# Designs tried in a protein design run: designed miniproteins, single chains, continued (5). Part 88

Each design is a single chain, and the fold is of that chain. pLDDT is the mean over its residues in the fold that is shown.

## One batch from the design tools (miniprotein)

Design m19047
Fold by ESMFold2-Fast:
Structure m19047 (fold): chain A 60 residues (1-60)
Amino acid sequence: MLKEIEELAEEAKSDPLLKAQLEIARDLIEAYLEGKASEEDLEYALQLFKEAKEKVEKLK
């Protein structure tokens, strides 16, 4: 998952909003894995990742 987020962020580097969404999602997932974020934060991060992934897929 984190590797997929990094790959999508590279594909979206010319779209600053999409890149920011992917970076926020990555940071929240990392924080959850470190025990610094809640399950609600993880769900929010997964939703941001899903929306960003759908947008990138639509551009292909």
Scores: mean pLDDT 77

Design m19048
Fold by ESMFold2-Fast:
Structure m19048 (fold): chain A 60 residues (1-60)
Amino acid sequence: MAEEAAKLVVEAFPDVADLSDEARETIVRYVLAQLGLDVEDEELVERVMELVRELIAKRK
C-alpha cells in the first residue's frame, strides 16, 4: 500500500516536488490517514517518502 499512497501524494499534490521534506512528510501522513493506514507507522511513512522522492526524480 506504500506505492498507492506515494502515487496519491504526487497526483493529488502536484506541487509536492517543490516542498520541504517536513511538508512532504505532513502530506504523506495525511494521505495515509485518508487511506485508513497507520500514520504512526514510522517504517511505512519512510517507505512512502522514499517512493515519493523516486517518482519525483524519475518524472524530472
Scores: mean pLDDT 79

Design m19049
Fold by ESMFold2-Fast:
Structure m19049 (fold): chain A 116 residues (1-116)
Amino acid sequence: SDEEAKQIVLDNFNSLLGSPDVDSLDLNVFRQLLKLIREEVLNSKDPEQLVKELEALVDLYPQSPLLYFKLALAYLKLGDEEKAKEALEKALSLLKNPEHQKIVQEIFEEAKKELK
């Protein structure tokens, strides 16, 4: 259920965010995780500082698709569409599940429309 998916995300957010392997996650859990990342980024008070922190985190965890996705959204919020696209492409390259890739693209495009 959506409520169970939300609870799993809340209980495991930090471990999932840095994980190199999220392709085994249920589609509803994955979708709720990406929605939470989107909300956190779009509501950030200092997107420039957020980008700096995320750039440091992807250097430490270069195989995490969700850190690159979060970085892509942070670049969108700054208006840097070229860097956002590059980070998105990196996130997608680290995912093997095509349904997860589709959810990433859908949420990214929704965020892009909201910011324009």
Scores: mean pLDDT 85

Design m19050
Fold by ESMFold2-Fast:
Structure m19050 (fold): chain A 101 residues (1-101)
Amino acid sequence: SPIDAQRSLGTVASNTKDQILKAKTEKQVRDILQTFIDNAVAIISQIAEPNVVARIRKMLTATEKKTIEAFKNGESKKQIVQIFTDGTRRALGMLLMELKS
């Protein structure tokens, strides 16, 4: 169900945030975010049409790039997590709107 998917996505996002806070290298951040995207897409694919899944993947990939750039630029862990959180919330907001259409 959409509610179960939203709950699962929230759990995966929360776990990803904790992993980012513990990450020490750009490679670790990249691997963490790629795992997040793969898990999120697997969950979303159960409840959304393929074109919606593709758009969400594109949004999450853009968020990944922004998050990695913030890490590379020496931004604080708080700022890096905020960029990830904001991008993920925007992607999930779009998903919820599409599921109501």
Scores: mean pLDDT 88

Design m19051
Fold by ESMFold2-Fast:
Structure m19051 (fold): chain A 90 residues (1-90)
Amino acid sequence: KKKKLIEEFRKKALEIAEKMDEEMRSFIENTTSLAIYLARNNDLEGLEKLAELIEEQASLETDPKVRAALEEVGDLIRELLEGLKKIQAE
C-alpha cells in the first residue's frame, strides 16, 4: 500500500543521509521530503523530474562517495515512482 511504500523510501533515503557530511545530509533530507510530498499527492511527473535532477547531479559529482549516495537516492526515487505506478494500475 502507498503509505508503506513511502515509509520504506523515507527510511532508506534517511539512512543514506546519515552517512554523509552536514551539507550533503541536508540536501538528501530536503530531497527526501520533496519526494514524499510529491508521492503523497500522486505527482508521478514531479517524481520523475526529481529523479532526473538527482541523476544529473550524480553525473556531475567528482567525489565518489557523494556520487554513490546521489545514485542510491535517485534509484530509491525511481523505485518509489514504479511502486506508485503499480498501485495506480490496481
Scores: mean pLDDT 86

Design m19052
Fold by ESMFold2-Fast:
Structure m19052 (fold): chain A 86 residues (1-86)
Amino acid sequence: SEDEAILERLKAEIEDTVKLAKQEKNPVNREFLLVTSALTIARYMKEHNLPEEVRDAVLEHMRELAEKNPELKTDIEKAIEIMEKF
């Protein structure tokens, strides 16, 4: 479905951002990268009126990435909170 294709794209964009954040040595830049990515995705979902199920799946994927990347867990959890508030 179109929503499934969009979800897979959004998941891939988050995964790419996490990979970049893992390579970033400056903690301020890492947080900024993850937060900015989350805001961009949240805005895209809102502007395109994507179903709540897509938003929930994105948030769940971010939670899984936080567990798999404990060094980024705090920053990813902040990004999740920002996306939930948006």
Scores: mean pLDDT 87

Design m19053
Fold by ESMFold2-Fast:
Structure m19053 (fold): chain A 59 residues (1-59)
Amino acid sequence: SLENIIKLMREAGFSDETILVFLRTILGVDPLEANQEVKKMSKSEIEKEIRQTIRELKS
């Protein structure tokens, strides 16, 4: 599942921003679905990285 992949990547030391890019670019996951799945893991910490990622994607 996406949740398991995210957990494994975080355990390996990847940032949530990198995980979002990986899910979207390599695995072809829908951007909205990828963002929501990452958001489930840690509300306060991940929200900052998601906002930064969204800004980059919209730029």
Scores: mean pLDDT 71

Design m19054
Fold by ESMFold2-Fast:
Structure m19054 (fold): chain A 96 residues (1-96)
Amino acid sequence: KALEYLERAIELLEKAIEALEKGDVEKAKEYAREALRAITEAAELSENKEAVKLLIQAQFNILVALVSLDLGDVETAKESLRAAKELVEEAKRLEE
């Protein structure tokens, strides 16, 4: 069920943001990559076109966050991860 992957993605994005608040960039990258996988699975399982559009936007925001972290831009990474989380939460509302 797409819902289980969406719940997992939200939890992982929260952990990624928390890791950045603690200065653990490598742990944040691990959580962000796992969130990206969960979102990809949710998008493949979803039959709701509007939810899929939000999940594609969330994937893009996570990729921006990962690139920003590689460039040392932690603030842009946090903003992008927060945006991704909001998009996944909205997609979850459409799946309920």
Scores: mean pLDDT 89

Design m19055
Fold by ESMFold2-Fast:
Structure m19055 (fold): chain A 111 residues (1-111)
Amino acid sequence: SYAEKILEKAKELSELLGDPGVAERVKRLIEETEEEVKNAKTDEEKKKYLEALLEAFRRFVESVKAAASLLEPETREKAEKLAEEILEYAEKLVEEGLKKIENGEKIERLE
């Protein structure tokens, strides 16, 4: 699933940055958005939560780039690449969620 790919890359990023909080924050963001989408009463509200998730991942990438600016060049490049890959999977995750809403399908989990 795209969520599993995001969490795998977030774990690598946590290890690279020496900050276990990175992977924990990413996992919580996905889980909280999943719960909000499940509990939302309208398709419009569900779409807003998915759009907010994508915006949160864009902000996450910028925060990683800022943090990585203090690291050695090779480590910085790897951190930025992992953050970009996380965003690419997040875009796909949101796209699949939006397609499920458009098709009237239940979203049991974000994958």
Scores: mean pLDDT 87

Design m19056
Fold by ESMFold2-Fast:
Structure m19056 (fold): chain A 90 residues (1-90)
Amino acid sequence: SPLEKAIELIKEFEKTLIKERPDKAEEIKNIMNGQIYMLKTEYPKLTKEEQKRAFQDLKDTLLDLAEEYKLSKEKVEEFEKRMEEIIKEV
């Protein structure tokens, strides 16, 4: 499902950020666990239009974090593209 794909993407994004910033591992884990918790609790209650918006908001959050933790442009573009594919499935 799009939700399961988004959760797996968040987990991969977490691992990628921690590789770049091992000094921030606990902070990154807490942020990513928060995103997973919100999706699991809120997403099943949303309309289809609200679900698309939730994934757009997630994409924006991941892109902001990628900029903050200084991911390479190539990695940023990879995660952005994968989020766009998930959004299309909703």
Scores: mean pLDDT 87

Design m19057
Fold by ESMFold2-Fast:
Structure m19057 (fold): chain A 73 residues (1-73)
Amino acid sequence: SLEKNREIKLKNLDLFYEAMKKEFERNGDEAGIKVLDEEYERLKAEIEKNPNISNQELADRILEMARKAKEAK
């Protein structure tokens, strides 16, 4: 159960990360990609360590990751 929940959360994170990274790559936003990569690695590590993160908390963290990347210069 915990392992399956971790796998689902990581797959969801990876899916959003890949979609956002492709968008930043299309726009040539190298600063955004750097912030996106850093936030993705942090959130991935948190999920690996604490798979009990809620779906709502994960969604909120993914949105914050996207916002920080968009604000990067």
Scores: mean pLDDT 84

Design m19058
Fold by ESMFold2-Fast:
Structure m19058 (fold): chain A 71 residues (1-71)
Amino acid sequence: MVVVRATLPNKPGVLEELREFVASHGGEILSIEQQGNKLVVVARIPEEALEDFRKFVESLGGTLEVLARVE
């Protein structure tokens, strides 16, 4: 598992799409913070889903950062 931080535009539907993606790939959302026009989401995902999640976040106009790798 990897812990990641996604920074995304705070647009209608973005958070729900993110929740569905994380859940469908066997991950879990750990925290959500609204920072003005941005959403900062910390999630735990399988390592095999990392590149797909990066592409998904980038497709929504966001960025992804790996915070930690956990066993």
Scores: mean pLDDT 83

Design m19059
Fold by ESMFold2-Fast:
Structure m19059 (fold): chain A 69 residues (1-69)
Amino acid sequence: SAIETLAKLFGVSKEFLESLLKKKGKLTVDDIVKLSKGQLSRGQAEQLAKLIDKDGDGTITKEELEEAL
């Protein structure tokens, strides 16, 4: 699955990626860093965001996450 692929690519838990799907509203890079609980640096969170954010607007919607994961 896409969740398993991204978890391996970034060295993060599947639970972390699933927690992103539970976030209310739009996700920012700061939200990804905070929710990673030390699993991702800011630079790694920016790279993850760029892979998911198809519009490049600097925010990630739940719909974009569901399409990517």
Scores: mean pLDDT 75

Design m19060
Fold by ESMFold2-Fast:
Structure m19060 (fold): chain A 94 residues (1-94)
Amino acid sequence: SEKEEEARKYLLEAEIYLGLARMARALGMDDLAREALERAIEAIEKANELLGNPKEAQELIERAREALREGDLDAALEALEEAIKILREKLAKL
């Protein structure tokens, strides 16, 4: 229950950073978008750990980090959005 509430808070934090990243991208502020995506990854990793490290979410987090390394901000955004969906489904089953 307490772990579930903490995971929910981290997922909300990640969604806020993804929203910031999308807005920054739309404005051509790619450095800000990158920083927001890195913060989203940190929040998603914490939620993933609290939920028992589901492999599907881990793979999407790794994909997002790889996309950021290659400068593909849009691919990182898509991977992190899918990771949040998977983790939210895990929360809904608890």
Scores: mean pLDDT 89

Design m19061
Fold by ESMFold2-Fast:
Structure m19061 (fold): chain A 92 residues (1-92)
Amino acid sequence: MEEEARRNIFKTAIDEGDVDAYLEELRRRLEAHRRVLQKQGKSQEEIDAETARLRAEDLAVLKKVLDELYKQGKITKEEYDRILARAEEAFA
């Protein structure tokens, strides 16, 4: 999934107030990708490295979206911190 598409997903989720549903969808997509790599005969180390990379990219995109929304006054600092903490839990 491209960075711009990920930004749009996170922004829409925040605007709709259903961040948990979108984070769960992203977690499901990461798990599906992990299973594809397993079926391709990739090592556990390769699967873990690729999954960690994608997770880090998704968190970085989410943080950029949250920074922009906070700057625009659309979310509070408490909402910012809460959403980020929830994302970190979902990707742990």
Scores: mean pLDDT 73

Design m19062
Fold by ESMFold2-Fast:
Structure m19062 (fold): chain A 96 residues (1-96)
Amino acid sequence: SEELKKAGKEALNVAIELSDLIHQLRKLAEQLADDPELVAKLNETIGRLREALRKMAEALQSGDLEEVKKAIEEGRNALDEARQTLAEAQAHLDAK
C-alpha cells in the first residue's frame, strides 16, 4: 500500500538518524574517557538507540504497517532523549 511505502521511507530516515547519533555519542564517550560517570551515561544511551534500531529493522522486515508505525514512534522518542544527552555531554566537554 502507499501508506506502507511512506512509513517505510520514514522508518529508513529515522534509522539513519539513530545510526548518526550513535556515532556522535561514541565520539563523545571517547573524548570524555576520563569521566567514567559520563561515559556510562553515554553508553547507556547508545544501548537504547541500538535497541530502537533493532526494533526498526524487525518492523521493516515484518511488512506490518502498525509495527512499522510503532517502531517509528519509539525511534523518534529515543532520538529526542539521546539528543538531550548529546547536548549535555557536549556542554561538559566545552566546559573543560
Scores: mean pLDDT 88

Design m19063
Fold by ESMFold2-Fast:
Structure m19063 (fold): chain A 67 residues (1-67)
Amino acid sequence: DDKEFAVEAVRTNVLMAETFARMGNVGGADAFLGMGLQQADVNTEASEEQRKIYEEGSKKTEEILKS
């Protein structure tokens, strides 16, 4: 199902961003957040679940980067 793949893609990009942020790799974190945003926020087919995953993950990634 295409919807399942889209949800998993957003989740993967957000998790990668969080992982890079925890490693202190700001560039890597920003790159994966950008990919997640393209799949969740600017995609007209993005589900509410995709947007919520991106919102929660991006917030957590930013909190890690500020620490």
Scores: mean pLDDT 78

Design m19064
Fold by ESMFold2-Fast:
Structure m19064 (fold): chain A 84 residues (1-84)
Amino acid sequence: MKKKITNKDVYEELKKLYEDFESGKIEVKPDPDAEEQIKRAEEALKKYPDNPEVYLALIRAYLRAGNKEKALEVYKKFKEIYDE
């Protein structure tokens, strides 16, 4: 049985990520692969703008790139669309 990820599951994970970000618990170190991950996640978001998993991937990619402002922007957009 394959576990299906729900909007609620993704929202809870993003909420935790945001709380860790605001508390300064998230250690952000630039990752050279992060730029490629950002590009792939941005392309996926354009193709699947209603997929909550794509928002999670994009937020993680920005955090890996050290771009906290962009990660926060994407998280706020996700909350506006999927606020449960």
Scores: mean pLDDT 69

Design m19065
Fold by ESMFold2-Fast:
Structure m19065 (fold): chain A 75 residues (1-75)
Amino acid sequence: MLELILFTAPWSPYSKTAERMLRRGAEGSGARFRVLDIDTSELAKKLGITSVPTLVVYEDGELSGIIPGSQLTLP
């Protein structure tokens, strides 16, 4: 089972764009999609995530990958 967790912040316009794009993709693929706020997420701190947007991929409950926002949006 594929799970996608997107770390976002309300102050980041890039986070809003990434969320919309990834949510549409997840709906088409049957993957589970969750959005977490980087400022309030213990998981973000535990994984060392310091930038938004950042996509974290889990497969069958195991961490499969972390995709930083620099690969989702242009600087």
Scores: mean pLDDT 75

Design m19066
Fold by ESMFold2-Fast:
Structure m19066 (fold): chain A 92 residues (1-92)
Amino acid sequence: MEELEKELENKKFLLQVTSAVLTLLEAGEPLEKIKALIEEAKKNSPEETHEKLEEIEKLAENKDIESLRKLAEELKEEVIKLIKEIEELKAK
């Protein structure tokens, strides 16, 4: 249970960061502002999220909006799956 709840919080956080980065890129915000957001995310999150945050930063630097959308969709699906798994375990 605890490991699943920890994974859920990490995935929710990564989804929030990915969605924020995607929104800022689509709004035409400068890359420096986007990088500052990711840097703050790294400071305020567990090291286990840092590899994915670095992936998000690389996609943002390349303005790869399609890959960022795909990553956000994948993270959303993982969050939904984890919520369902946790609820099923609580029902036992």
Scores: mean pLDDT 83

Design m19067
Fold by ESMFold2-Fast:
Formats: sequence, structure tokens, C-alpha cells
Structure m19067 (fold): chain A 74 residues (1-74)
Amino acid sequence: PAIRRYRVHVKVLDENGNVIYEGEAVTRSPEELIKAIEEALKKAGLSVEDSEIEGRSRVVGDTVEVDVEARPKK
């Protein structure tokens, strides 16, 4: 069956590996998923351009479970 939703967990780390923002969202499209990640970074005082982003995903039925970790570029 087609993917119907994405559940994203976003952690934003500082330069020392401390969590400065953590959030979760459920989105309906890859575009909404990207926007959720961008908003998490913005709340942490970062942009996508200034961040190193690593993601892991797993498909469970019609849901993509996504874990995202972001940190400042050095």
C-alpha cells in the first residue's frame, strides 16, 4: 500500500553534543516532513544550510518512522 504518513522525531544538538531542541511531528507528505525538520532547526536557532543532518527511517505498514539528528556545521 502507499505511504500515508511520516512520523518524525527531530533532535538538534549543539557543538558539544547537548540536545538543544527535541520535537515530534506527524506529516502526510515528504514536503511536510522537510518543513517539520526546517521548523525544528529554526526553533533551535539553526538553518538547513548551517546544519549537518542525519536521518534514519523505517517503514511500518503505511507509516514511515523517521529519526533525525541535526548539528551545526563546523
Scores: mean pLDDT 79

Design m19068
Fold by ESMFold2-Fast:
Structure m19068 (fold): chain A 86 residues (1-86)
Amino acid sequence: SAAIQAALRERGTELAEQYEATTDPARHAELAREAARALAEALVAAGVPPELAEAFAEATLAYLETGDEEARAKAIALHEEIRATL
């Protein structure tokens, strides 16, 4: 857990610096997708099934990028499933 948190903090800092340095919406979307992948990898390392971790990260990213209520509902349902798994 501590190693995962340290890796996420370091990767999060790198991605945040890149996000702050650009105004290109395409690059912002790319960095957000990289952050979602880092989240999924951390969840897998914590014992969450890869398919569930990836689906949660993708639904969360979709909601944050689009405000889509279906993506929000999916992220909430997947979050509850992850909590039941851990």
Scores: mean pLDDT 74

Design m19069
Fold by ESMFold2-Fast:
Structure m19069 (fold): chain A 73 residues (1-73)
Amino acid sequence: STLKDILAGKASDEQIRKLAEELGVSVSTLRRAQELAKKSKLDPETIAKMIEGLIAAGVAPEVAIRGALASVL
């Protein structure tokens, strides 16, 4: 997923912008998520699935991103 690639530091600036628009979050939120994911011992894919699961459960994307990363640090 694009989120997985962003968290892994492999996404282009265009991919980050596009996902930010789709989720209704700022580019800075996704860049901060990337930095925090780098400090986690979990794979970016695992963190991405956690965030996507929270969004699917009705959690607002910004809250889902922040909450998932807080739980893995």
Scores: mean pLDDT 83

Design m19070
Fold by ESMFold2-Fast:
Structure m19070 (fold): chain A 70 residues (1-70)
Amino acid sequence: SLYGIPVVEPPPAPSPEQEEQVRRRVEISTRSIRAGVEAMNRALEEGHSDEEAQERGSRAAREERERLRR
């Protein structure tokens, strides 16, 4: 123990398989978010309302997520 305090075991290191799954999920999330933001920005540039831009962004993010998940 460090300084006489009981050491709480940290969670076990993730396996290579778990690390790959996490990377995959992060990539899918990141790309989906990016697609949504791009769609929102485009809608705002086209003069659509904030509400309409958010709706389009949500739709684009969902479509990209579905495309990446296959």
Scores: mean pLDDT 78

Design m19071
Fold by ESMFold2-Fast:
Structure m19071 (fold): chain A 87 residues (1-87)
Amino acid sequence: MSVAERAEELERRLREAVAADASAEELTGIFHEAMEVLREAIREGDEETKERAERMALTALAQLARKDPALAARLVAEYSELGRELR
C-alpha cells in the first residue's frame, strides 16, 4: 500500500472515530498511525500526503485534548520531536 493510500484510509478512520466519539485509546492509535504516515511522506518527498498526515495528527490531538488533556500534552511533545528530527 502506498503512503498516499494509507493516508486516505486513515483519514476515513479518523472521520468515523470523531463522529462516533471514540475512546482516547482509539484516537491515540490514529495519532500514532498519522505520525508514521507523516514520517514516511517526508522521507518520500510526498508534500500532499505530508500535509494530510499533519492535519490528521493535529485533528486527533484536538479531540484528545477534550477527553484527556494530560495525554494530549504528552502527544504534542511527540509531535514536536518528530518535526525537529525530520524537518
Scores: mean pLDDT 83

Design m19072
Fold by ESMFold2-Fast:
Structure m19072 (fold): chain A 65 residues (1-65)
Amino acid sequence: MEEVIKRLAEELIEQAGSIEGALKLLDEAEKTVKEATDKGEISKEHGDYVLKLLEEIKKLLEEKL
């Protein structure tokens, strides 16, 4: 789990070109997941799980700043 989160954080930085850009992508992803969960497109369990992963990635990115 921790290795996957670290890898995802690194991939987001590479895609965005910066840690700040990666954080913006995470914020947009969090909003999208919350909307999908609210609409019932994703189960509450699935939505909560993804949101927790995004929060862990965000924390790791903030630590690298």
Scores: mean pLDDT 78

Design m19073
Fold by ESMFold2-Fast:
Structure m19073 (fold): chain A 97 residues (1-97)
Amino acid sequence: MREELLEEAARLEREIREAVENGDEERAYELGRRAGELLYEAALLEGEEAVEVLRRMVEQSDEALARMEKEAGDDPKKRAALAFQRGLAEALREKLE
Protein backbone atom coordinates (compact mmCIF):
# COMPACT_ATOMS: atom_id res chain seq x y z
CA MET A 1 0.00 0.00 0.00
CA ARG A 2 2.63 2.61 0.97
CA GLU A 3 4.72 2.00 -2.16
CA GLU A 4 1.55 2.21 -4.29
CA LEU A 5 0.67 5.55 -2.64
CA LEU A 6 4.17 6.93 -3.37
CA GLU A 7 3.97 5.83 -7.03
CA GLU A 8 0.52 7.42 -7.42
CA ALA A 9 1.79 10.64 -5.77
CA ALA A 10 4.68 10.85 -8.27
CA ARG A 11 2.31 10.27 -11.21
CA LEU A 12 -0.12 12.88 -9.84
CA GLU A 13 2.69 15.47 -9.54
CA ARG A 14 3.43 15.09 -13.27
CA GLU A 15 -0.26 15.23 -14.26
CA ILE A 16 -0.84 18.29 -12.05
CA ARG A 17 2.11 20.10 -13.65
CA GLU A 18 0.75 19.33 -17.14
CA ALA A 19 -2.80 20.44 -16.25
CA VAL A 20 -1.52 23.73 -14.79
CA GLU A 21 0.80 24.40 -17.76
CA ASN A 22 -2.15 23.79 -20.13
CA GLY A 23 -4.55 25.95 -18.08
CA ASP A 24 -6.89 22.96 -17.72
CA GLU A 25 -9.01 24.01 -14.72
CA GLU A 26 -11.31 20.96 -14.81
CA ARG A 27 -8.44 18.43 -14.83
CA ALA A 28 -6.50 20.40 -12.20
CA TYR A 29 -9.57 20.39 -9.91
CA GLU A 30 -10.06 16.61 -10.29
CA LEU A 31 -6.34 15.98 -9.72
CA GLY A 32 -6.55 18.19 -6.62
CA ARG A 33 -9.38 16.08 -5.23
CA ARG A 34 -7.37 12.88 -5.85
CA ALA A 35 -4.27 14.42 -4.23
CA GLY A 36 -6.39 15.31 -1.17
CA GLU A 37 -7.70 11.74 -0.89
CA LEU A 38 -4.16 10.36 -1.24
CA LEU A 39 -2.80 12.80 1.37
CA TYR A 40 -5.56 11.75 3.80
CA GLU A 41 -4.75 8.04 3.25
CA ALA A 42 -1.05 8.75 3.89
CA ALA A 43 -1.89 10.70 7.08
CA LEU A 44 -3.95 7.76 8.40
CA LEU A 45 -0.88 5.53 8.02
CA GLU A 46 1.24 8.00 10.06
CA GLY A 47 -1.36 8.52 12.80
CA GLU A 48 -3.61 11.10 14.46
CA GLU A 49 -0.95 13.85 14.64
CA ALA A 50 -0.65 13.80 10.82
CA VAL A 51 -4.46 14.00 10.52
CA GLU A 52 -4.43 17.06 12.84
CA VAL A 53 -1.94 18.75 10.48
CA LEU A 54 -4.41 18.22 7.62
CA ARG A 55 -7.24 19.76 9.71
CA ARG A 56 -5.13 22.89 10.25
CA MET A 57 -4.33 23.07 6.53
CA VAL A 58 -8.07 22.99 5.73
CA GLU A 59 -8.80 25.70 8.35
CA GLN A 60 -6.26 27.99 6.63
CA SER A 61 -7.33 27.09 3.07
CA ASP A 62 -10.30 29.47 2.65
CA GLU A 63 -8.14 32.61 3.10
CA ALA A 64 -5.38 31.20 0.85
CA LEU A 65 -7.91 30.27 -1.87
CA ALA A 66 -9.50 33.75 -1.76
CA ARG A 67 -6.06 35.33 -2.21
CA MET A 68 -5.17 32.98 -5.09
CA GLU A 69 -8.48 33.79 -6.84
CA LYS A 70 -7.72 37.52 -6.68
CA GLU A 71 -4.14 36.97 -7.94
CA ALA A 72 -5.18 34.58 -10.75
CA GLY A 73 -7.35 37.06 -12.67
CA ASP A 74 -7.46 35.90 -16.30
CA ASP A 75 -4.15 33.93 -16.20
CA PRO A 76 -5.05 30.36 -17.31
CA LYS A 77 -2.12 28.74 -15.45
CA LYS A 78 -2.91 30.56 -12.19
CA ARG A 79 -6.60 29.66 -12.55
CA ALA A 80 -5.67 25.99 -13.05
CA ALA A 81 -3.41 26.14 -9.95
CA LEU A 82 -6.35 27.65 -8.02
CA ALA A 83 -8.66 24.86 -9.25
CA PHE A 84 -6.14 22.25 -8.04
CA GLN A 85 -5.91 23.83 -4.56
CA ARG A 86 -9.72 24.10 -4.34
CA GLY A 87 -10.09 20.40 -5.21
CA LEU A 88 -7.44 19.44 -2.65
CA ALA A 89 -9.09 21.49 0.13
CA GLU A 90 -12.61 20.20 -0.66
CA ALA A 91 -11.53 16.53 -0.69
CA LEU A 92 -9.67 16.93 2.63
CA ARG A 93 -12.65 18.73 4.19
CA GLU A 94 -15.00 15.89 3.19
CA LYS A 95 -12.66 13.23 4.65
CA LEU A 96 -12.04 15.16 7.91
CA GLU A 97 -15.73 15.74 8.74
Scores: mean pLDDT 82

Design m19074
Fold by ESMFold2-Fast:
Structure m19074 (fold): chain A 119 residues (1-119)
Amino acid sequence: GPLEVLKLRVEVTLVDTGKTGVASSDKPETADIMALTRQALEQALKAAGVTIPPLALSADETESLLALLRAAIAAGMSGEVRIRYQALVQLPGQPPEWVTIFSSPVMTLESVERGRKKA
């Protein structure tokens, strides 16, 4: 039988503190990876004691991500993050298992801005 993807998960780790945030979707086929990344970053920053300004939450998910990274830098952090993308996969006759699809190198505010300009 076919492999099925049941869920998607994004984990963001703050390099300075080791604090992590996680966001997941039960609808992998329609999941907004940028929205999940923003949610995970927001959780990681809150876990590190960063106050999230209302200005960080815009209608544009990429602008929200950039605003969250700027908030981290304003709080005295480097703004360096690592991102993992994971899927909960179901093989026939096996229990569901979380598999890492991709692990980013250390990313910075400059890396995110560079990615936005190429997209």
Scores: mean pLDDT 80

Design m19075
Fold by ESMFold2-Fast:
Structure m19075 (fold): chain A 75 residues (1-75)
Amino acid sequence: SAAPVLDVDELIEAAREHIENGGTVDATATEEQIAAIPEEELEELRKLMLEKMLEKAKEAGDKEAAEHAIKVAKE
């Protein structure tokens, strides 16, 4: 069986913890593992990532990054 190394629930927890520490979901999983995450959980992870990206952009004074994050969140 081509089962992933990590359980999806464990992957979601790891991704969430990493995002809380200022990372992104991509840093915790391969593209295949991300595709295995339920859509509703992935949407919540994306929202957390966008919130952290916006916070980081504001701290860095990166206006374009902040505007981009807001635009993506509205779509």
Scores: mean pLDDT 64

Design m19076
Fold by ESMFold2-Fast:
Structure m19076 (fold): chain A 58 residues (1-58)
Amino acid sequence: SMEEIEKKVEEVEREVAGLVVRGEYEKAAQLLRDFAKEYPEVKEKALKAADSIEKKFL
């Protein structure tokens, strides 16, 4: 359901933010790419976020 996907997005956003704060940029980008594979509904947004992290920090 959309409500369940929304909760998963919030969870992933918190985990990614934690990884970025710790300087674990490769793990943050990988987590977003893995999330995109599992949830096609948010694939474009997740991949764009991963690319942004890689471009800015790597």
Scores: mean pLDDT 83

Design m19077
Fold by ESMFold2-Fast:
Structure m19077 (fold): chain A 74 residues (1-74)
Amino acid sequence: SREEELRRFLAEVLGVKLMAEGRSLEEALAAYREFVESPEPDWAAAIAALEDLLATLSPEEIRRLHRELAEGIA
């Protein structure tokens, strides 16, 4: 569903945000899984993380971190 796609997208955003803050890939993947698997994920925190990433990082930096996270998810 579109909601499941949005959930996974925002989970990836949280993972990227943690990596941008200098946290490990392992910690980012744990946060991703927790958000995806939670019955009541913190949607507000994920949206705030997206806004912060867009304000603080270049598109290039976001793409690089996202690629690293995505390789860990697969």
Scores: mean pLDDT 86

Design m19078
Fold by ESMFold2-Fast:
Order: sequence, then structure tokens, then C-alpha cells
Structure m19078 (fold): chain A 73 residues (1-73)
Amino acid sequence: SDEYFEKVVEGVKEYMRKQGLLSEAQKQEVLQALEESVAALRAQGAPAELVEQAERFLERVKEEIEKEIEEEK
């Protein structure tokens, strides 16, 4: 599950980069959607360990998107 989620997020990032859609607005939209997904996971009563893993994945995705935009500068 974790590996699948990570690959989906990575695929979305690469797709958006190729389409030229990864603007600051698009970055915020993606990050918001991921944050809402983690919040939904908590609301569904997922184990604390799984929520923590999802939060760590979200943090890594945030850092990667941030670096991508900064490198474009």
C-alpha cells in the first residue's frame, strides 16, 4: 500500500511536469489534496503507525516539490 501510494504520487508529479502544469498554484493544490488524504486516513481510524508513515511520505513529497520549483528558478 505504501509503495503503491508513493508511486502514484511520483507519477502524478512527473505527469504534471511534462504537461507544464506544475506551477505554484498547482503545487498548492496537490499538497492540499495530500493533506486532506492524510486527514481522511486519521478520521477513518487508521492505526497511528500508518498515519505517521503517511505524514512522513507527505513531508517527503512536499520537500521534493519544493526543490523542483526552487531549481526552476
Scores: mean pLDDT 68

Design m19079
Fold by ESMFold2-Fast:
Structure m19079 (fold): chain A 61 residues (1-61)
Amino acid sequence: MEEEKKGLEIYKNATSDEELIEAAREFARAGKPEFALKVLGKVTDPSLGARVGEVLREAGI
């Protein structure tokens, strides 16, 4: 799926927690909540908690 490929590409090139969140969002849109959760688990910046919660809701969690 296009979103899965996009998520993987963003993840492989991610240099920041914001890019990890973007990759997780694409995995959630691709119907891969397990991959979205795994990627979000690597986010360590507490100021991004609201964005992490948004992606979890999009993933149906």
Scores: mean pLDDT 77

Design m19080
Fold by ESMFold2-Fast:
Structure m19080 (fold): chain A 60 residues (1-60)
Amino acid sequence: MSDLEITEESFEEVVKKEGINFASLENGMLHIKPGTPSEDIGKFMRAVNEETGRRMEELK
């Protein structure tokens, strides 16, 4: 089972909830829009990590 699949699901959930328009996933590669503030990137990455952790907890 792929860690990338869980991350992609977490990414989609965060993008949907927060209306993120500066990040996209293509072929498992994260693309960030140039000029995005580091604070916004950090907040987004933390939210994705929290959702990923929640999903990984379900696999115990």
Scores: mean pLDDT 72

Design m19081
Fold by ESMFold2-Fast:
Structure m19081 (fold): chain A 78 residues (1-78)
Amino acid sequence: GERLERLLREAEELLENGASEEEALELARRLGDILTELRGVEVGIGAVLRVLGLILDGRVREALEYIRELLEELLEEL
């Protein structure tokens, strides 16, 4: 629980203060690792690819919002 709660707080801080593509990418990698552990590698990879697509399209805020929504969903299921 604590690891997910910490990552959610970091995503919320980046949404409030602004984020670089590098910061969003680092959160995506960490989320992918957690999702792989909890849901399996296909789910983890799928989530990371979706976030990467948003970042590459310059949609960094939307990428962070997606990360936040996934983390909130995971915390509700635990």
Scores: mean pLDDT 82

